# Ledger of designs, part 66: designed miniproteins, single chains

Each design is a single chain, and the fold is of that chain. pLDDT is the mean over its residues in the fold that is shown.

## One batch from the design tools (miniprotein)

Design m2296
Fold by ESMFold2-Fast:
Structure m2296 (fold): chain A 89 residues (1-89)
Amino acid sequence: EDKLENLKNVLEKKFSSCEEKAEAIVKAVSELFDFELDPSKKASDYVKLLLQHLNDPDELENFTKAIGNEGLTEKLKKELEALAEECNL
């Protein structure tokens, strides 16, 4: 019921692989923003897309407003940056 709490928990959870963490984060974000995931795309494609949006100041403002929590938005950005480095995206 609390989609924000689910995103927070996923960002704090340890995973056995960067791909599993990417899939979990992308799913949590898709549920939070109520968008359908394209089954032809990999989780890594969505990580790249989300990072592009979070690195745009206007889109970052939109994400912060939708999430309603600046700290959680910053944590999401940092975790996606770490995933991009670890998964060599």
Scores: mean pLDDT 78

Design m2297
Fold by ESMFold2-Fast:
Structure m2297 (fold): chain A 78 residues (1-78)
Amino acid sequence: SMAEKLRKMAEKLEEELKAFLAEAEANPEATKELLKREEGLSEEQFPAVVAAIEAMIEGARNLDGAAGAARAEAILAA
């Protein structure tokens, strides 16, 4: 099922994003330098990136369970 695959992908994404936030909290300087080097982001943009990742984690969690299933169906119907 495509919905089952999407749920598994969301689960994996949540784990990866949580790992990134944990690394950002443990090594903020190293994470800022990585974002500057790889993505061309300024240190001033770091808080906005963290906020966006937190929003993505919440979004991925919402794809699990009944509410997530309803949202996935709405997206697939569009």
Scores: mean pLDDT 66

Design m2298
Fold by ESMFold2-Fast:
Structure m2298 (fold): chain A 70 residues (1-70)
Amino acid sequence: SEERKKLVEEDIKRLEELAKRSKDPTLRNALRKIIEHIRRTDTPYNVEIGYETTPNGNKVLVVRIERKPV
């Protein structure tokens, strides 16, 4: 549907903008793969991606991908 297409394009645009602002190659690569998945499946997803540093100095990238019910 046109609505689905619009949601997919909006999701992709948001993630591309996030990737362009990031200096972290791990984050950029993760976002690229997520974008490719969204394009391939032609399905909108809620994507939450966070970068955190643990108290002992380890950096962890957390990604959550959830399919939208459309």
Scores: mean pLDDT 80

Design m2299
Fold by ESMFold2-Fast:
Parts: C-alpha cells; sequence; structure tokens
Structure m2299 (fold): chain A 72 residues (1-72)
C-alpha cells in the first residue's frame, strides 16, 4: 500500500523518475507523486521514466495513494 511504498523509497534514497504515459490522468498522477516525494526529501527526481508498479492500473492507484498520504 502507499505507506509501505513511501517507507521503501525513503529508506533506499533512490532516484525517482517521471513516468510518461499516453493517458494524461496517469501522467499527471505520476508527476504529482514524484514531486511530492522529492518535496518530502524521500527521493531525488530525475528525467528518466520509472514506474512504481508493474501495471498501469496499479501504478495509478499507488500514485494517487502516495499523493494523498503525503498531503496529509
Amino acid sequence: KAKERIREIKEKGESFGLTTMPDPEHTEAAKAAARALEKAGYAKLTDEPTSLEATPEASLELYKGILEELEK
């Protein structure tokens, strides 16, 4: 779930890239989540694309969950 993924990203201190997709909603959610993680100091934003999950559907839900969790 989103909290677990945020914890993993924070612990690893990994580079996190922007994910680009043909779907504008997916692209916007990915960018928002990536920037929220960078603002929180949990990841370094890069231009190379990365995905937080194997499927587009799972990735979209995870991006929205991360953004919601970090915006509390």
Scores: mean pLDDT 63

Design m2300
Fold by ESMFold2-Fast:
Structure m2300 (fold): chain A 66 residues (1-66)
Amino acid sequence: DTLRRAALLGLEAAIQHAEAVGSSEAVQLARDARQQVEATPDPEEALQLALAVLPKIKALIEETKA
Protein backbone atom coordinates (compact mmCIF):
# COMPACT_ATOMS: atom_id res chain seq x y z
CA ASP A 1 0.00 0.00 0.00
CA THR A 2 1.36 3.40 -1.06
CA LEU A 3 0.29 5.18 2.14
CA ARG A 4 1.91 2.56 4.39
CA ARG A 5 5.11 2.69 2.35
CA ALA A 6 5.16 6.49 2.61
CA ALA A 7 4.71 6.29 6.40
CA LEU A 8 7.50 3.72 6.77
CA LEU A 9 9.88 5.69 4.53
CA GLY A 10 9.22 8.87 6.51
CA LEU A 11 9.92 7.11 9.81
CA GLU A 12 13.06 5.44 8.41
CA ALA A 13 14.35 8.89 7.38
CA ALA A 14 13.50 10.21 10.86
CA ILE A 15 15.45 7.34 12.49
CA GLN A 16 18.50 8.12 10.31
CA HIS A 17 18.31 11.83 11.15
CA ALA A 18 17.92 11.14 14.89
CA GLU A 19 20.92 8.77 14.79
CA ALA A 20 23.00 11.37 12.90
CA VAL A 21 22.37 14.04 15.58
CA GLY A 22 22.81 11.55 18.45
CA SER A 23 19.31 11.77 19.95
CA SER A 24 18.75 8.31 21.47
CA GLU A 25 15.26 9.36 22.67
CA ALA A 26 14.24 10.44 19.15
CA VAL A 27 15.67 7.20 17.69
CA GLN A 28 13.65 5.12 20.17
CA LEU A 29 10.44 7.10 19.53
CA ALA A 30 10.85 6.74 15.75
CA ARG A 31 11.56 2.99 16.02
CA ASP A 32 8.52 2.48 18.26
CA ALA A 33 6.37 4.45 15.80
CA ARG A 34 7.68 2.35 12.88
CA GLN A 35 6.65 -0.84 14.73
CA GLN A 36 3.18 0.64 15.36
CA VAL A 37 2.84 1.58 11.66
CA GLU A 38 3.88 -1.96 10.63
CA ALA A 39 1.29 -3.39 13.05
CA THR A 40 -1.51 -1.09 11.80
CA PRO A 41 -3.61 -2.91 9.15
CA ASP A 42 -5.27 0.28 7.79
CA PRO A 43 -2.82 2.19 5.52
CA GLU A 44 -4.58 5.51 6.21
CA GLU A 45 -4.31 5.00 9.99
CA ALA A 46 -0.65 4.03 9.53
CA LEU A 47 0.03 7.31 7.70
CA GLN A 48 -1.90 9.34 10.32
CA LEU A 49 0.12 7.70 13.10
CA ALA A 50 3.39 8.60 11.35
CA LEU A 51 2.24 12.20 10.73
CA ALA A 52 1.27 12.56 14.41
CA VAL A 53 4.63 11.33 15.74
CA LEU A 54 7.01 13.09 13.30
CA PRO A 55 6.66 16.54 14.99
CA LYS A 56 7.55 14.96 18.36
CA ILE A 57 10.64 13.32 16.85
CA LYS A 58 11.65 16.67 15.30
CA ALA A 59 11.23 18.41 18.68
CA LEU A 60 13.52 15.86 20.39
CA ILE A 61 16.14 16.29 17.64
CA GLU A 62 16.05 20.09 18.04
CA GLU A 63 16.31 19.74 21.84
CA THR A 64 19.42 17.57 21.39
CA LYS A 65 20.99 20.18 19.05
CA ALA A 66 20.28 23.03 21.50
Scores: mean pLDDT 81

Design m2301
Fold by ESMFold2-Fast:
Structure m2301 (fold): chain A 93 residues (1-93)
Amino acid sequence: SEVEELLARADELLRQLGEAIAAGDSEKAAELARELARVYREIAELDPSMKKEAELAAELAQRTADLLRAGVDPREALREAQAETEKRWKELE
């Protein structure tokens, strides 16, 4: 499905984002995080059953991009975004 293709794209972008952060490439990490946010926003529009989770993921990806552009250390930006995702994911279980 289109949603499955977007989820696969999100997984690929998340992997690339992790690699860019590990390499300390803040510019590339910010670009990847913005693209990831865009993909999650598309998922939220296409699948009402995933809307809240996808919107949350998009907000966290966007926050990661904004922190990276503000000069926050790439590993710290990812850590903050991941911690917030884990907290909200547990609230949805």
Scores: mean pLDDT 82

Design m2302
Fold by ESMFold2-Fast:
Structure m2302 (fold): chain A 76 residues (1-76)
Amino acid sequence: SLEERLEELIAEDPYAYRAYRLLAEYLEAQGRHEEALRYDIEEGVIELEMAVKKLEVSEEAIRRAEELEEELRRLL
C-alpha cells in the first residue's frame, strides 16, 4: 500500500521529510487526524534538525517521495 511504502521510505531515510508530509496528507484523508498531526510535527522537527546540522535529504529519497506523491494524488 501507499502507507506502507511511505513508512518504508521513512524507515530507510529518517530525514526524508517530504515522506512525513505525504503520509500526514494520506492519514488526514483517511480521517486519522491525530496520526496525521504527529507526522506533521515530526516533519517540522526533522526540517529544523537538518537546518541546524546542515544535513541534506538523499537524492534517492527525494525521487521516491516524488513517486509516492504522484500515487497519493491518484488516490485522493
Scores: mean pLDDT 81

Design m2303
Fold by ESMFold2-Fast:
Order: structure tokens, then C-alpha cells, then sequence
Structure m2303 (fold): chain A 66 residues (1-66)
């Protein structure tokens, strides 16, 4: 991943109020994933499926850890 993708991911997480630690925890704990879904819904008004959320989180974590 490049520096631009990291900055975009950092900015989007900050807007929603989600930490990198919370993203990583959501991939391992369904209860954290549900809390993250609630935060996304509160911030954006949108609801995503578990598959959509997990794909987005996996990609975001990979970019931030690169």
C-alpha cells in the first residue's frame, strides 16, 4: 500500500470515530463488529452487511499495516 491510501484510511476512520485497534478487534470479535456497525450507521446513516463490513475492514487494516 502507498502513503496516500494510508492517509485516506486514517481520515475516514477519524470522521467515523473508529480506531485501528477497534478495526482489528472487530475482525476477531462479532460483538465489536456489531458496535462498529452501529458507529458507521450513526455517522453515515447507512447499514452494511457483515460481508461488506469485513471486506472493508480487512482492506483498511492491510493498508494501515503495510
Amino acid sequence: SNALLKRIAERELAKIGISLEELEAALEDPAVLERLRDKVRAATGLTYSDEELRRGLEGTVAVLRS
Scores: mean pLDDT 79

Design m2304
Fold by ESMFold2-Fast:
Structure m2304 (fold): chain A 92 residues (1-92)
Amino acid sequence: VDEVIDRVIAALEAAGLTDIAKSVREVYERAKKEGKSPLEILREILETVNAELNRKAVELRKQGKDAEADRVIALRDEISSLLQEEINRLKA
């Protein structure tokens, strides 16, 4: 789980989405303290990433930054794929 979460955070930071990266880390640390399973943690982070990146894309489109919004959606799909792969691995 740690490796996948670190990759997700690194991808968000590389894209300049530092606030979203911080939110993902905070969700991860909270879920660990709550004693959630690896599968529950990954599902919660997937939900958080989708919600935050969708919100960011909407904000960018309202500013007329359609190309940047499209890149955020592409990043959402990439990160969601990474998280789903790990979820599927743990369910196997």
Scores: mean pLDDT 85

Design m2305
Fold by ESMFold2-Fast:
Structure m2305 (fold): chain A 65 residues (1-65)
Amino acid sequence: MEKEYEELREEALKKLEELKAPQAMKDSMIRTLDLAVERGLSPEDMRHIIESSLRAIKDYLEWVG
């Protein structure tokens, strides 16, 4: 389980980097995922959180770019 959570975290950060998200957004993603692990969320729930967050960030960056 821990390795799967680490892989999800790295994948999320990679996608944020591809979107050219600011460091503050990357830091927020890390905090959100760390909290999800602490709360015992499944990898599937974490993936859903990642996808929702990435969409919101993409929409925001398209709005300001």
Scores: mean pLDDT 78

Design m2306
Fold by ESMFold2-Fast:
Structure m2306 (fold): chain A 58 residues (1-58)
Amino acid sequence: MVIVTLSRYSDAVRDAALSLGAIRVVRWGRNGAMAIVPADRAAAFAQQPAVVAVEDFT
């Protein structure tokens, strides 16, 4: 699995991430979000404008 860091959190961002295959989306930091994503879906997330980082879940 990978962790995807998002620059902002909103209901629309959460719904879009879940639609792309995210298992879970949580608020992270001041105004951002973190999504847990299967590794095979990570490339689809890299194309999203709100994505800041994609990192392996350790």
Scores: mean pLDDT 75

Design m2307
Fold by ESMFold2-Fast:
Structure m2307 (fold): chain A 65 residues (1-65)
Amino acid sequence: SGEEIIERGREIVEQFKEEFPDDSVGQDSLEGLLNRAVAAVKQGDLDRAQTLVDAAEALFRQLRA
């Protein structure tokens, strides 16, 4: 569901803020992807929302590595 997709995205953003509290650019990038995913859910485009949350997870993994 859209709620499950957005909840996963929120968990990714919250975890990034905990691990990188001073990385405002990284936080803004992940929050931007989450905001776009929320907009996609509102438009009924769950495939796009999932893609955006997956992109946020990939970015987090890249920045954490």
Scores: mean pLDDT 86

Design m2308
Fold by ESMFold2-Fast:
Structure m2308 (fold): chain A 71 residues (1-71)
Amino acid sequence: KEEELELAIEVLKEKGYSEEEAKEIAKLMLQNAPLEVVEELAKKLGKSVDEVLEAMKEAARAIQEKREEEK
């Protein structure tokens, strides 16, 4: 869990998010938060919902690849 969170944060930081922003987005992604919660976070961060969702998809792909290697 910690390892997946850290990987997600790293991917999000590479996309230009700060450590704190990346951590918030990664937590929602790993919790499978509903779209409305993601929309509220995007507004709080001054980002578009589409931008946050795209970043979450990239981070999710990295996590999926790691999980596939372990299965």
Scores: mean pLDDT 78

Design m2309
Fold by ESMFold2-Fast:
Order: structure tokens, then sequence, then C-alpha cells
Structure m2309 (fold): chain A 79 residues (1-79)
């Protein structure tokens, strides 16, 4: 199946990030994709960040079939 990769990032309250923070998260997401982080099965989570999540490393968003998907596995690569 073909996956359309698009990145959307929000803070822990669901607000849009500043331009600098958004750019940093997009760069991190591209690095994770380039490193081959899986975007299926165990890598997928809820469409939105988990309730109470803080920081930018907990979630990566990937678009598939017109929906936004989350990957908690991506956070483990940020070390």
Amino acid sequence: ATVELAVEARDGAGNPLSAAEDAAVRAEARALVAAGVPHSEAAYGELEPPEGATGLSDVAHVRRDGQWLQSRAAASVTV
C-alpha cells in the first residue's frame, strides 16, 4: 500500500506550534522516516496526541488514507 507522508504537529494542549517549533518537529520527523522507523502496526497510535502528553518527541503524525495517524515508536529514536 502507498503511504502519503505529511507532518502535522501540535503541543500537548492541541494548539499549533510556533514556526520554529514546527520546523524542528518536521526535521525530526523527516530524520525518523529516513532512518526507516516503521509506519504500520505497532508504530500507529491515536489520530491525536495522547491526553496529557507533553513535549515534541512523544508523537509523530503520518497521513494515510486521508487520516492522520500517530506513532509512539518514533519517540524512542530521539534519544
Scores: mean pLDDT 43

Design m2310
Fold by ESMFold2-Fast:
Structure m2310 (fold): chain A 67 residues (1-67)
Amino acid sequence: MLKEKIEELKKKALEAAIAGDSEKAHQLMLELRQFLSTVLSEEEAQKLADEIMKEVMEEARAYKEKK
């Protein structure tokens, strides 16, 4: 359950970032961070959210630059 929800939100955030909807991508990342904080410690939730956000931003940037 936890891993599945993380992957779903990560995928949606990446799709929004690729589409150029940075506000939606940011909102989805905030939802992911909030969800993680309900099941993980504050430290673990922040660390994981930061890593996912960095990955999403770098993937979206690479995708756009290849266009």
Scores: mean pLDDT 77

Design m2311
Fold by ESMFold2-Fast:
Structure m2311 (fold): chain A 97 residues (1-97)
Amino acid sequence: SAAAEAERRRREEERRRILEEMERRAREAYEAGGGREDVEKLTLELLERLAGLGPFWAEVAELAREAMKNKLYGVYDYDDVMAEIRARTAAALAAAA
């Protein structure tokens, strides 16, 4: 019980930390007037790290990559990518509850 709670808390903290890092770096690149290439590169790098946390996060990362791919030759928007990540995460958590 206590060990399971500690592991759950550790996974939740790691998850939150990665999402916060992704948001911070993407926001910094966006606000600095960096090109879409900078935001895309940083997002892809963080999605690779996110996928390493397990199958649930690997699915979230793939859905985010699919959303980005749809905009690779058109409109790339930081807010759209983050909205997709959040929506998919919320849906998966609701399904698991």
Scores: mean pLDDT 61

Design m2312
Fold by ESMFold2-Fast:
Structure m2312 (fold): chain A 80 residues (1-80)
Amino acid sequence: AQSAKEEAAIAGIERLVEAVERLAPHSKGTRDAVLNNVRSILREVNSQAVIDAVRELAKRLKSPELREGLLKVVAEVEAE
């Protein structure tokens, strides 16, 4: 990330995703809410660097549902 906006987006997404994996990995409602929030942030920032950082974050996740959901969000945003 080369801007304060990109850095803030990456840090915010990492904290939200890591928190839900740690505290509520099996909560579909919490997962869906976080994935919707990540999608909104990615669309708002419109940055390939942020998209790439989120894809790398997904590789570190232990929850398959959260990992697959995050990769789907990345693919949806890249298709736009």
Scores: mean pLDDT 82

Design m2313
Fold by ESMFold2-Fast:
Structure m2313 (fold): chain A 94 residues (1-94)
Amino acid sequence: SLLEEIQELAIELAEAMGIPKELAEELVKNLNLDELVELARPVAEEALAAGPEAVEALKARIAGPLQRLQELAARASEEERERLLQLSDEAAAK
């Protein structure tokens, strides 16, 4: 399922960025992926402060998981919106 894919990628991303697994799992359970992305922000900023080599190393580690997580998050939001529209159409048909 989409939720399971998001959960697995969130755990991998959390490990790559040093975010605690417990926190990542809690955010995924609540479908609050925006907060998960915000938790990644300080790690990215700290790498930027450390210099270009640290930035490139971080980009290399997180590029795949982060991109996949963002794609799944966008898709999940779109599917949830479509689900609500389908329920609205069903109600109107009655």
Scores: mean pLDDT 64

Design m2314
Fold by ESMFold2-Fast:
Structure m2314 (fold): chain A 73 residues (1-73)
Amino acid sequence: PTPVETFLRNLMAVALGGASAEVRELLGEAYEHVRQRDYEGALEALRRAKELADPALHPHLDAAIAAVEELRA
């Protein structure tokens, strides 16, 4: 899969995995930052989401962060 596909798949996994409204809002911010090619903004939103998210969702957030790091390179 491409980095964009990996990012989107893991965002969906977090949203469907029982994320709070606040975490879902941060996922939406990360998506808009990626659309704008503002990868630093996307990483800040994802790291904030990870701070607030249930630990069970952390693997998906880590995969999304790794995908954005690839897009930034």
Scores: mean pLDDT 90

Design m2315
Fold by ESMFold2-Fast:
Structure m2315 (fold): chain A 97 residues (1-97)
Amino acid sequence: LRERLEALLERLRAATTDEELLALLDELLRLLPEVTQEDLPLVLEAAEEAINKAKTEEVLEKALELAREVLKKATEKEDIDRASALILKAIGKLLEL
C-alpha cells in the first residue's frame, strides 16, 4: 500500500491538469480505508499538492473531501492539525473562486 501511495503522490506532483488531479484524488479516496496511521502524512501531502495546484472548484472540493476523511481517521495530533489546516486552506480558496 505505501508504495502505491508514494507513486500516487509523485503523479500528483507531476500532474498539470485538473482532470489528472481529480483522477488521482479519487484513487486516494478509494484507498483511504486501507491506509494506516503511519501513512496518513503521505495522503495529507497529496491533498496539499492538489489544493496548491487546483484551478477549479471540483478539485478543491475533492481535496477538501479527502482532508475531511483523513481528519475522521487520524489519531495523531500532528495529522489532525495538518488535516484541519488543509480543510481551512481549501475553503479559503473556494471562497476566492
Scores: mean pLDDT 83

Design m2316
Fold by ESMFold2-Fast:
Structure m2316 (fold): chain A 79 residues (1-79)
Amino acid sequence: MEELEKEALELEEELVRLASQLPPEQQEALLRKVVTAVRRAAEEAADLPEEERRRVLIEAAKEAARAGIEEARRALAEQ
């Protein structure tokens, strides 16, 4: 669990680093996508035991961060 949380934090740090190079409007759009993905995962995991729910949310956060990083890199390449 701790190791998964560390991986999620590292991905979040990379996402923030890349997103900070985008215009504010692009940053807002990217943030909305990440928040929406995590919110959907939370709703889908609502009926799971706490430990399993926590794992699902961490994995969802990692996946959302990876998708966000890819989108940020694509947006930066288009500039």
Scores: mean pLDDT 80

Design m2317
Fold by ESMFold2-Fast:
Structure m2317 (fold): chain A 71 residues (1-71)
Amino acid sequence: MEELEKELEELEPEALRVVLALREAGRDDQADTIAALMREAKEALEKGDVEKARELIERLKQAIAEATASL
């Protein structure tokens, strides 16, 4: 769990930067998806759902990579 918390903390500033860039580009749907994944991952960690948190963090990483490639 602590490892996933640290990973999410490290991803947060990059996710926020990408969300801002997507909104400036008018890609609100992609920005909302990344923001939702970050929120859901935090909630999963808070509830102790390690498997769900891991899945959401991996989806978040993929969404960030796809958004960055499309910018």
Scores: mean pLDDT 82

Design m2318
Fold by ESMFold2-Fast:
Structure m2318 (fold): chain A 76 residues (1-76)
Amino acid sequence: SEEEAALAAITSPEAQEHFRKGLEAYREKRYREAARHFRKAYELTPKDNPAVPYLRKKAIEADIEDGIALIQKAVS
């Protein structure tokens, strides 16, 4: 899977930990927390690492989901 490939490509233990926490938060629908963790994993990963595009994609997806959740709360 893309998640498994990204986790294997990330060499920094700190970046791996943030990526794992981001995945857990995303599954639990804590999208703002997930976005923060994915952004931190991205920041800690060298820009030539093959995981970088995927980390950026996950951060954007989490931000979109957080935005949708905020809109739903505002109109409820």
Scores: mean pLDDT 84

Design m2319
Fold by ESMFold2-Fast:
Structure m2319 (fold): chain A 90 residues (1-90)
Amino acid sequence: MEEFKKKADELINQALEVTREAYEKAKKSKDPEEGLKIVNEAARKVGELIQKARDYAKKAGPEEYLRVSRAGAEAAVLIGNAIKEILKKS
C-alpha cells in the first residue's frame, strides 16, 4: 500500500513539474506555433504520467484514486491556461 501511494505521488509531482515547465516555456515563446508544440508535447507526457499514477492509486485505495484524479484535472486546467496565453500572443 505505502509503495503504491509513493509511486503515485512521484508520478503526480512529475506531471505537475512537466506542466509548470511547459507553461513557463510556452509563455516566454515568441512564436505561437513553437509554444503550441511545447504545450502539446507536455500534454501527452502529463496524460501518460497521470494514467500511471491512477493505476498505482487504484491499488492503494479509493481515496488515493480520487486524489490522483483531482491532480490530473488541475494539470489539465494549467495546460488550458498555457494554450490561451499562447493564442493571446497571436
Scores: mean pLDDT 79

Design m2320
Fold by ESMFold2-Fast:
Structure m2320 (fold): chain A 102 residues (1-102)
Amino acid sequence: MELVERLRALAAQDPAILAAQQAWRDALVDKILENTAKHLGVSVGTVRRYLSMDDDKLKADLEAKYSPEKAKEIYLELDITRGLILIVEGVSTVAAANLSLR
């Protein structure tokens, strides 16, 4: 049961493994943002802007531009997107420790 810790130590010592892990993470985050942008009918830049906003400011901006129902839908979709990004950030280390590589 020390295999995962040994694989983490190996990954920390190999720049190619660290670079591959970061590239995989970045690619999945980009895909999540692209899918959210398509679902909401906005640009990826707009999704990134919304995700960087303070919660109160985001709600105010959405309520100013959209109907109350549409503002709620967009807000919930952005919350799901934030959750998926956090999962990807956490899972990259577990994926690297998996001997199947995929």
Scores: mean pLDDT 72

Design m2321
Fold by ESMFold2-Fast:
Structure m2321 (fold): chain A 92 residues (1-92)
Amino acid sequence: PFPSDSEIQAEMARISRAVGRAISKNHGLPALRESGDLYRRSIELRGQGKTQEALQTRRDGYLLEADALEAAGKLDAAQAARDQAKALEEKL
């Protein structure tokens, strides 16, 4: 069995908040807020049994977070977010 999707989402949301503080010191970006909204929506969709929509929404959240991380110069963290998005695409 793979790690719980909700555990992965919780960790990514935590990382997104930490990066948001770093980005906000240099350039406040709405992309992290949008990414957070997508992660919350994905959790709601999963709770409703809409697994495919939940995975698609979470993938979109990771892509937005990756773009924000890249803009902040956090290339390793951006790549990790893209890798998570790609793993979700393989489950779709």
Scores: mean pLDDT 70

Design m2322
Fold by ESMFold2-Fast:
Structure m2322 (fold): chain A 63 residues (1-63)
Amino acid sequence: MSREELRERRRRLVDGLRLTGAITDEEYQKLLELIDQGADDETLRKAFKSVGLSDLGIDLLLS
């Protein structure tokens, strides 16, 4: 998967989390900003943990 395809996939997953009410609009904007800035997997993992995602769910999203 290319870096652009991976970013697009991650953005769509975060869109799904917002749509289902799993995260707030503020958390959604923060996560999108990190993804768009090309934040590393460790930074994204910490951000996803802070919004209540499980380690297994984060691993599926990032690795």
Scores: mean pLDDT 74

Design m2323
Fold by ESMFold2-Fast:
Structure m2323 (fold): chain A 101 residues (1-101)
Amino acid sequence: LEVTFTVTSLDERGAVRATLETSAGFHLEQLFYRPRAGLPDIETTEVSAGAAAEGLELDFEVRVEEEDGVLTVHLRLTVTYTSADGVTEVWEHEATARVRV
């Protein structure tokens, strides 16, 4: 299974969009984080993506950090696949995006 995880949008308000695609034809586009304009609130959002196929589980985590007027968004994707033979494989992918606020 091939997994592609891409940050597609990050604006000055901290709204983050990412797209997940797999070689099995699963496609997910989500808005992960949108802070309110004018507020310095930074939060960690954890979002679970549902199973794309039998034995396949997708989890992604969004962490947002602010330092010195720079908003850094860390995205982690964990793909867990259990084959019909009961063998479990885990793949992890990370993407990072930055914007000045």
Scores: mean pLDDT 56

Design m2324
Fold by ESMFold2-Fast:
Formats: sequence, structure tokens, C-alpha cells
Structure m2324 (fold): chain A 85 residues (1-85)
Amino acid sequence: MEEESIENLLELAYQKVKAGDLAGAERYVRSAIELETRGKEVSEDEIEQTVNRVLEVLKRGVEENKPEEGIKEAREIIKEFAEKV
């Protein structure tokens, strides 16, 4: 887990969304958010809102067949969230 990059976690989440495994995708997205916000105090509500937003972006990427764009937008959402906290 400590050796996984946020980008790798988002790529795994994208593949889970593509496979229809939304629960698996959510777990990878939560791991990416937790890794980016390590050592910061973050509420579960804020994490859940960010997870849902990232999942929507990844789902659009799958529907439009634009994995690079979806993953990039998801990464920016997580980065902006971490900077705000």
C-alpha cells in the first residue's frame, strides 16, 4: 500500500468502474484520498463527498472512452481537496 502512487490507485479505480465493480472502485478512490491527505484531519463527510465526485468523473471517462482525461480530472479533484484541508 505504501508503494502505490495515487495515479496507480486511480487507474485501478478506473478499471473497477469499467468492470462494473463500483464498490471496488470506491475502495481504491478512498485509498488515494487517504494517501494524499495523510497526517491531515479530514471529516468522513468531506472524504465521502470527494469520493462521490471522483467516481462521477471516472464513470464519465468510462462512458466517453477517455481514461486519460478521467484519471487526470480525478487526480486534480483529490489534489485540490488536499490543498483545501
Scores: mean pLDDT 82

Design m2325
Fold by ESMFold2-Fast:
Structure m2325 (fold): chain A 88 residues (1-88)
Amino acid sequence: SEMEEVLSKLSEEQLQEGIRTGIAELKAWLADPNSTASAEERALAEELLALLEKAAASKDKEERIKLLVEAYEKARQFGLEHGKLAPP
């Protein structure tokens, strides 16, 4: 995976910063009262948030990267199909 190769080259500090940013952005998006998000879009955002929080709690860099890749691929696929999420 291209994303796995990119993430594997990042430091732990860079990965943690990315995770914090992603969590903050997803929480802000879910809390936005002007959002026209569907139930399916909100369910995806909650699933992505859970994956990012699990990645943040992980002690293994390889497991952290795997969780981030899963979150990225889910967000990317949904965004491309529905045009609701910006590509990275």
Scores: mean pLDDT 75

Design m2326
Fold by ESMFold2-Fast:
Structure m2326 (fold): chain A 76 residues (1-76)
Amino acid sequence: SKLEELRYLHENRRKIVAELQKQREAARATLQQALATGGSQAVIDQAQQTLKDVDDQLQSLSERAVQLGDEVAASS
């Protein structure tokens, strides 16, 4: 059911968020390294894109939870 899907997402969100935060940390370290050592613009751009992708995934997960909540409310 949508309620069970929402609960599952909520329970797993913490683990997914922690994993995404680790990916963000790695990308941030890459960006800082590239900036500190005069790395290529391509490396800088890629690290920035990875940071954006992680943020987009976090936002999408949040929006999905809200959408499922609305569907559950409408179905009740």
Scores: mean pLDDT 77

Design m2327
Fold by ESMFold2-Fast:
Structure m2327 (fold): chain A 90 residues (1-90)
Amino acid sequence: SLSEVTELLKQTFSELLSAKPEEIDAIKEKAVKELSKLVSPALLAKIEELLDEVSEILLDPKNSLEEKEESLNLALKMAEDALRHELAQQ
């Protein structure tokens, strides 16, 4: 459901914001496995790309904490929008 996916995304992004570099891959893998049960393969691929982009931003030492938080919040909104668009298409 929309609420289950949204809750999982919020939890995942919250964990990523607090993560150490070595924890990021495990958090992403867990999220992808859980999302694969709830969303289409096409939406899953889009969310995986978004998680990869966010991980690059989180791992870049040039980015401030505020920039990392802003990027995570934007990515969460983009993932939610992608989910809404998929549901509207079907």
Scores: mean pLDDT 80

Design m2328
Fold by ESMFold2-Fast:
Structure m2328 (fold): chain A 73 residues (1-73)
Amino acid sequence: SSERRLILGSGEWSLLNRKEPSPREVENLKFVVEGYLELGEEERAREILEKVANSPVASEEAKELAKELLKKL
């Protein structure tokens, strides 16, 4: 739905444009990626995972999760 895509887009923006790690970053990454996959937007989910895995500001936990989720796509 359009509402769900707005929420997912907000989470995506936070993941990719934050200047410092967030304590909810891992939770937000799971929510955003699972949401896009449920909508059938696998390429979008992959792009987000690749950007987080290679982010200079993402937490180590978020980067490791992103790498593990990429292996499952």
Scores: mean pLDDT 79

Design m2329
Fold by ESMFold2-Fast:
Structure m2329 (fold): chain A 72 residues (1-72)
Amino acid sequence: SLSDLASENKIVLELAEGTKVEDIIEELEKAGVKVFKVEKEGNIVILEVDDKDKAARVAANTPGVKAVYAET
């Protein structure tokens, strides 16, 4: 499952309370990351992106992102 997630170029984000996923996606797109799919469950967000390393780096430096995971 983790291997499959890695091969699908996905990252998992844990958002701080009051953070909107739409604001995080906007910051990623502003930085040049393409977001192909968004799955949300509470404060956990799974994003399918074109550049996983860049997406993880941008997300880690975005206000409202509590944690970034390469795999679930």
Scores: mean pLDDT 76

Design m2330
Fold by ESMFold2-Fast:
Structure m2330 (fold): chain A 65 residues (1-65)
Amino acid sequence: SMEMEELKKRAKEEQERTGAVKIEVLEDGKVIIHLGDLSYAQKLRAIGVAVEFELLGYEAILEYL
């Protein structure tokens, strides 16, 4: 769908902007933001990205691995 394509594009742009935060878009439109190998500062950026997605009306999940 056009909305799914836009969401995937936004996730890719955020990954490129942060340089380290890995973002996965699920088929149901949920956004998974991976925190596993991130530094403290990168984890804070990842949390900020999750908040931005939620403010836009998407479901964002922080995954700790």
Scores: mean pLDDT 79

Design m2331
Fold by ESMFold2-Fast:
Structure m2331 (fold): chain A 93 residues (1-93)
Amino acid sequence: MRVNIVSTGLSEEEAKEAEKFMSEVPGVEVEGTKSGIVGGAGDLTPEQAGEIAGYLRSLGGNVIVSTKGNSLNLSGLSEKEAYEKTREFLLSQ
């Protein structure tokens, strides 16, 4: 499933750490880091997208997960809630 995941509000160090984490997920194209922004896109499973979203939330990032016509804002959620909501969102597509 084509998924785009973007995080804002991270420090530059946290964004670089997130970039490294995302680069280890198969099929993810990571967009670079600038001013605490990191993004990735690819054909992701609900589990892969959930892992990325949960990790970004564990760092305190303001995370948005989007598909072709829908988006989900995960800001303020725990790592576990972000993982679960991301999976539910993608399974409903």
Scores: mean pLDDT 81

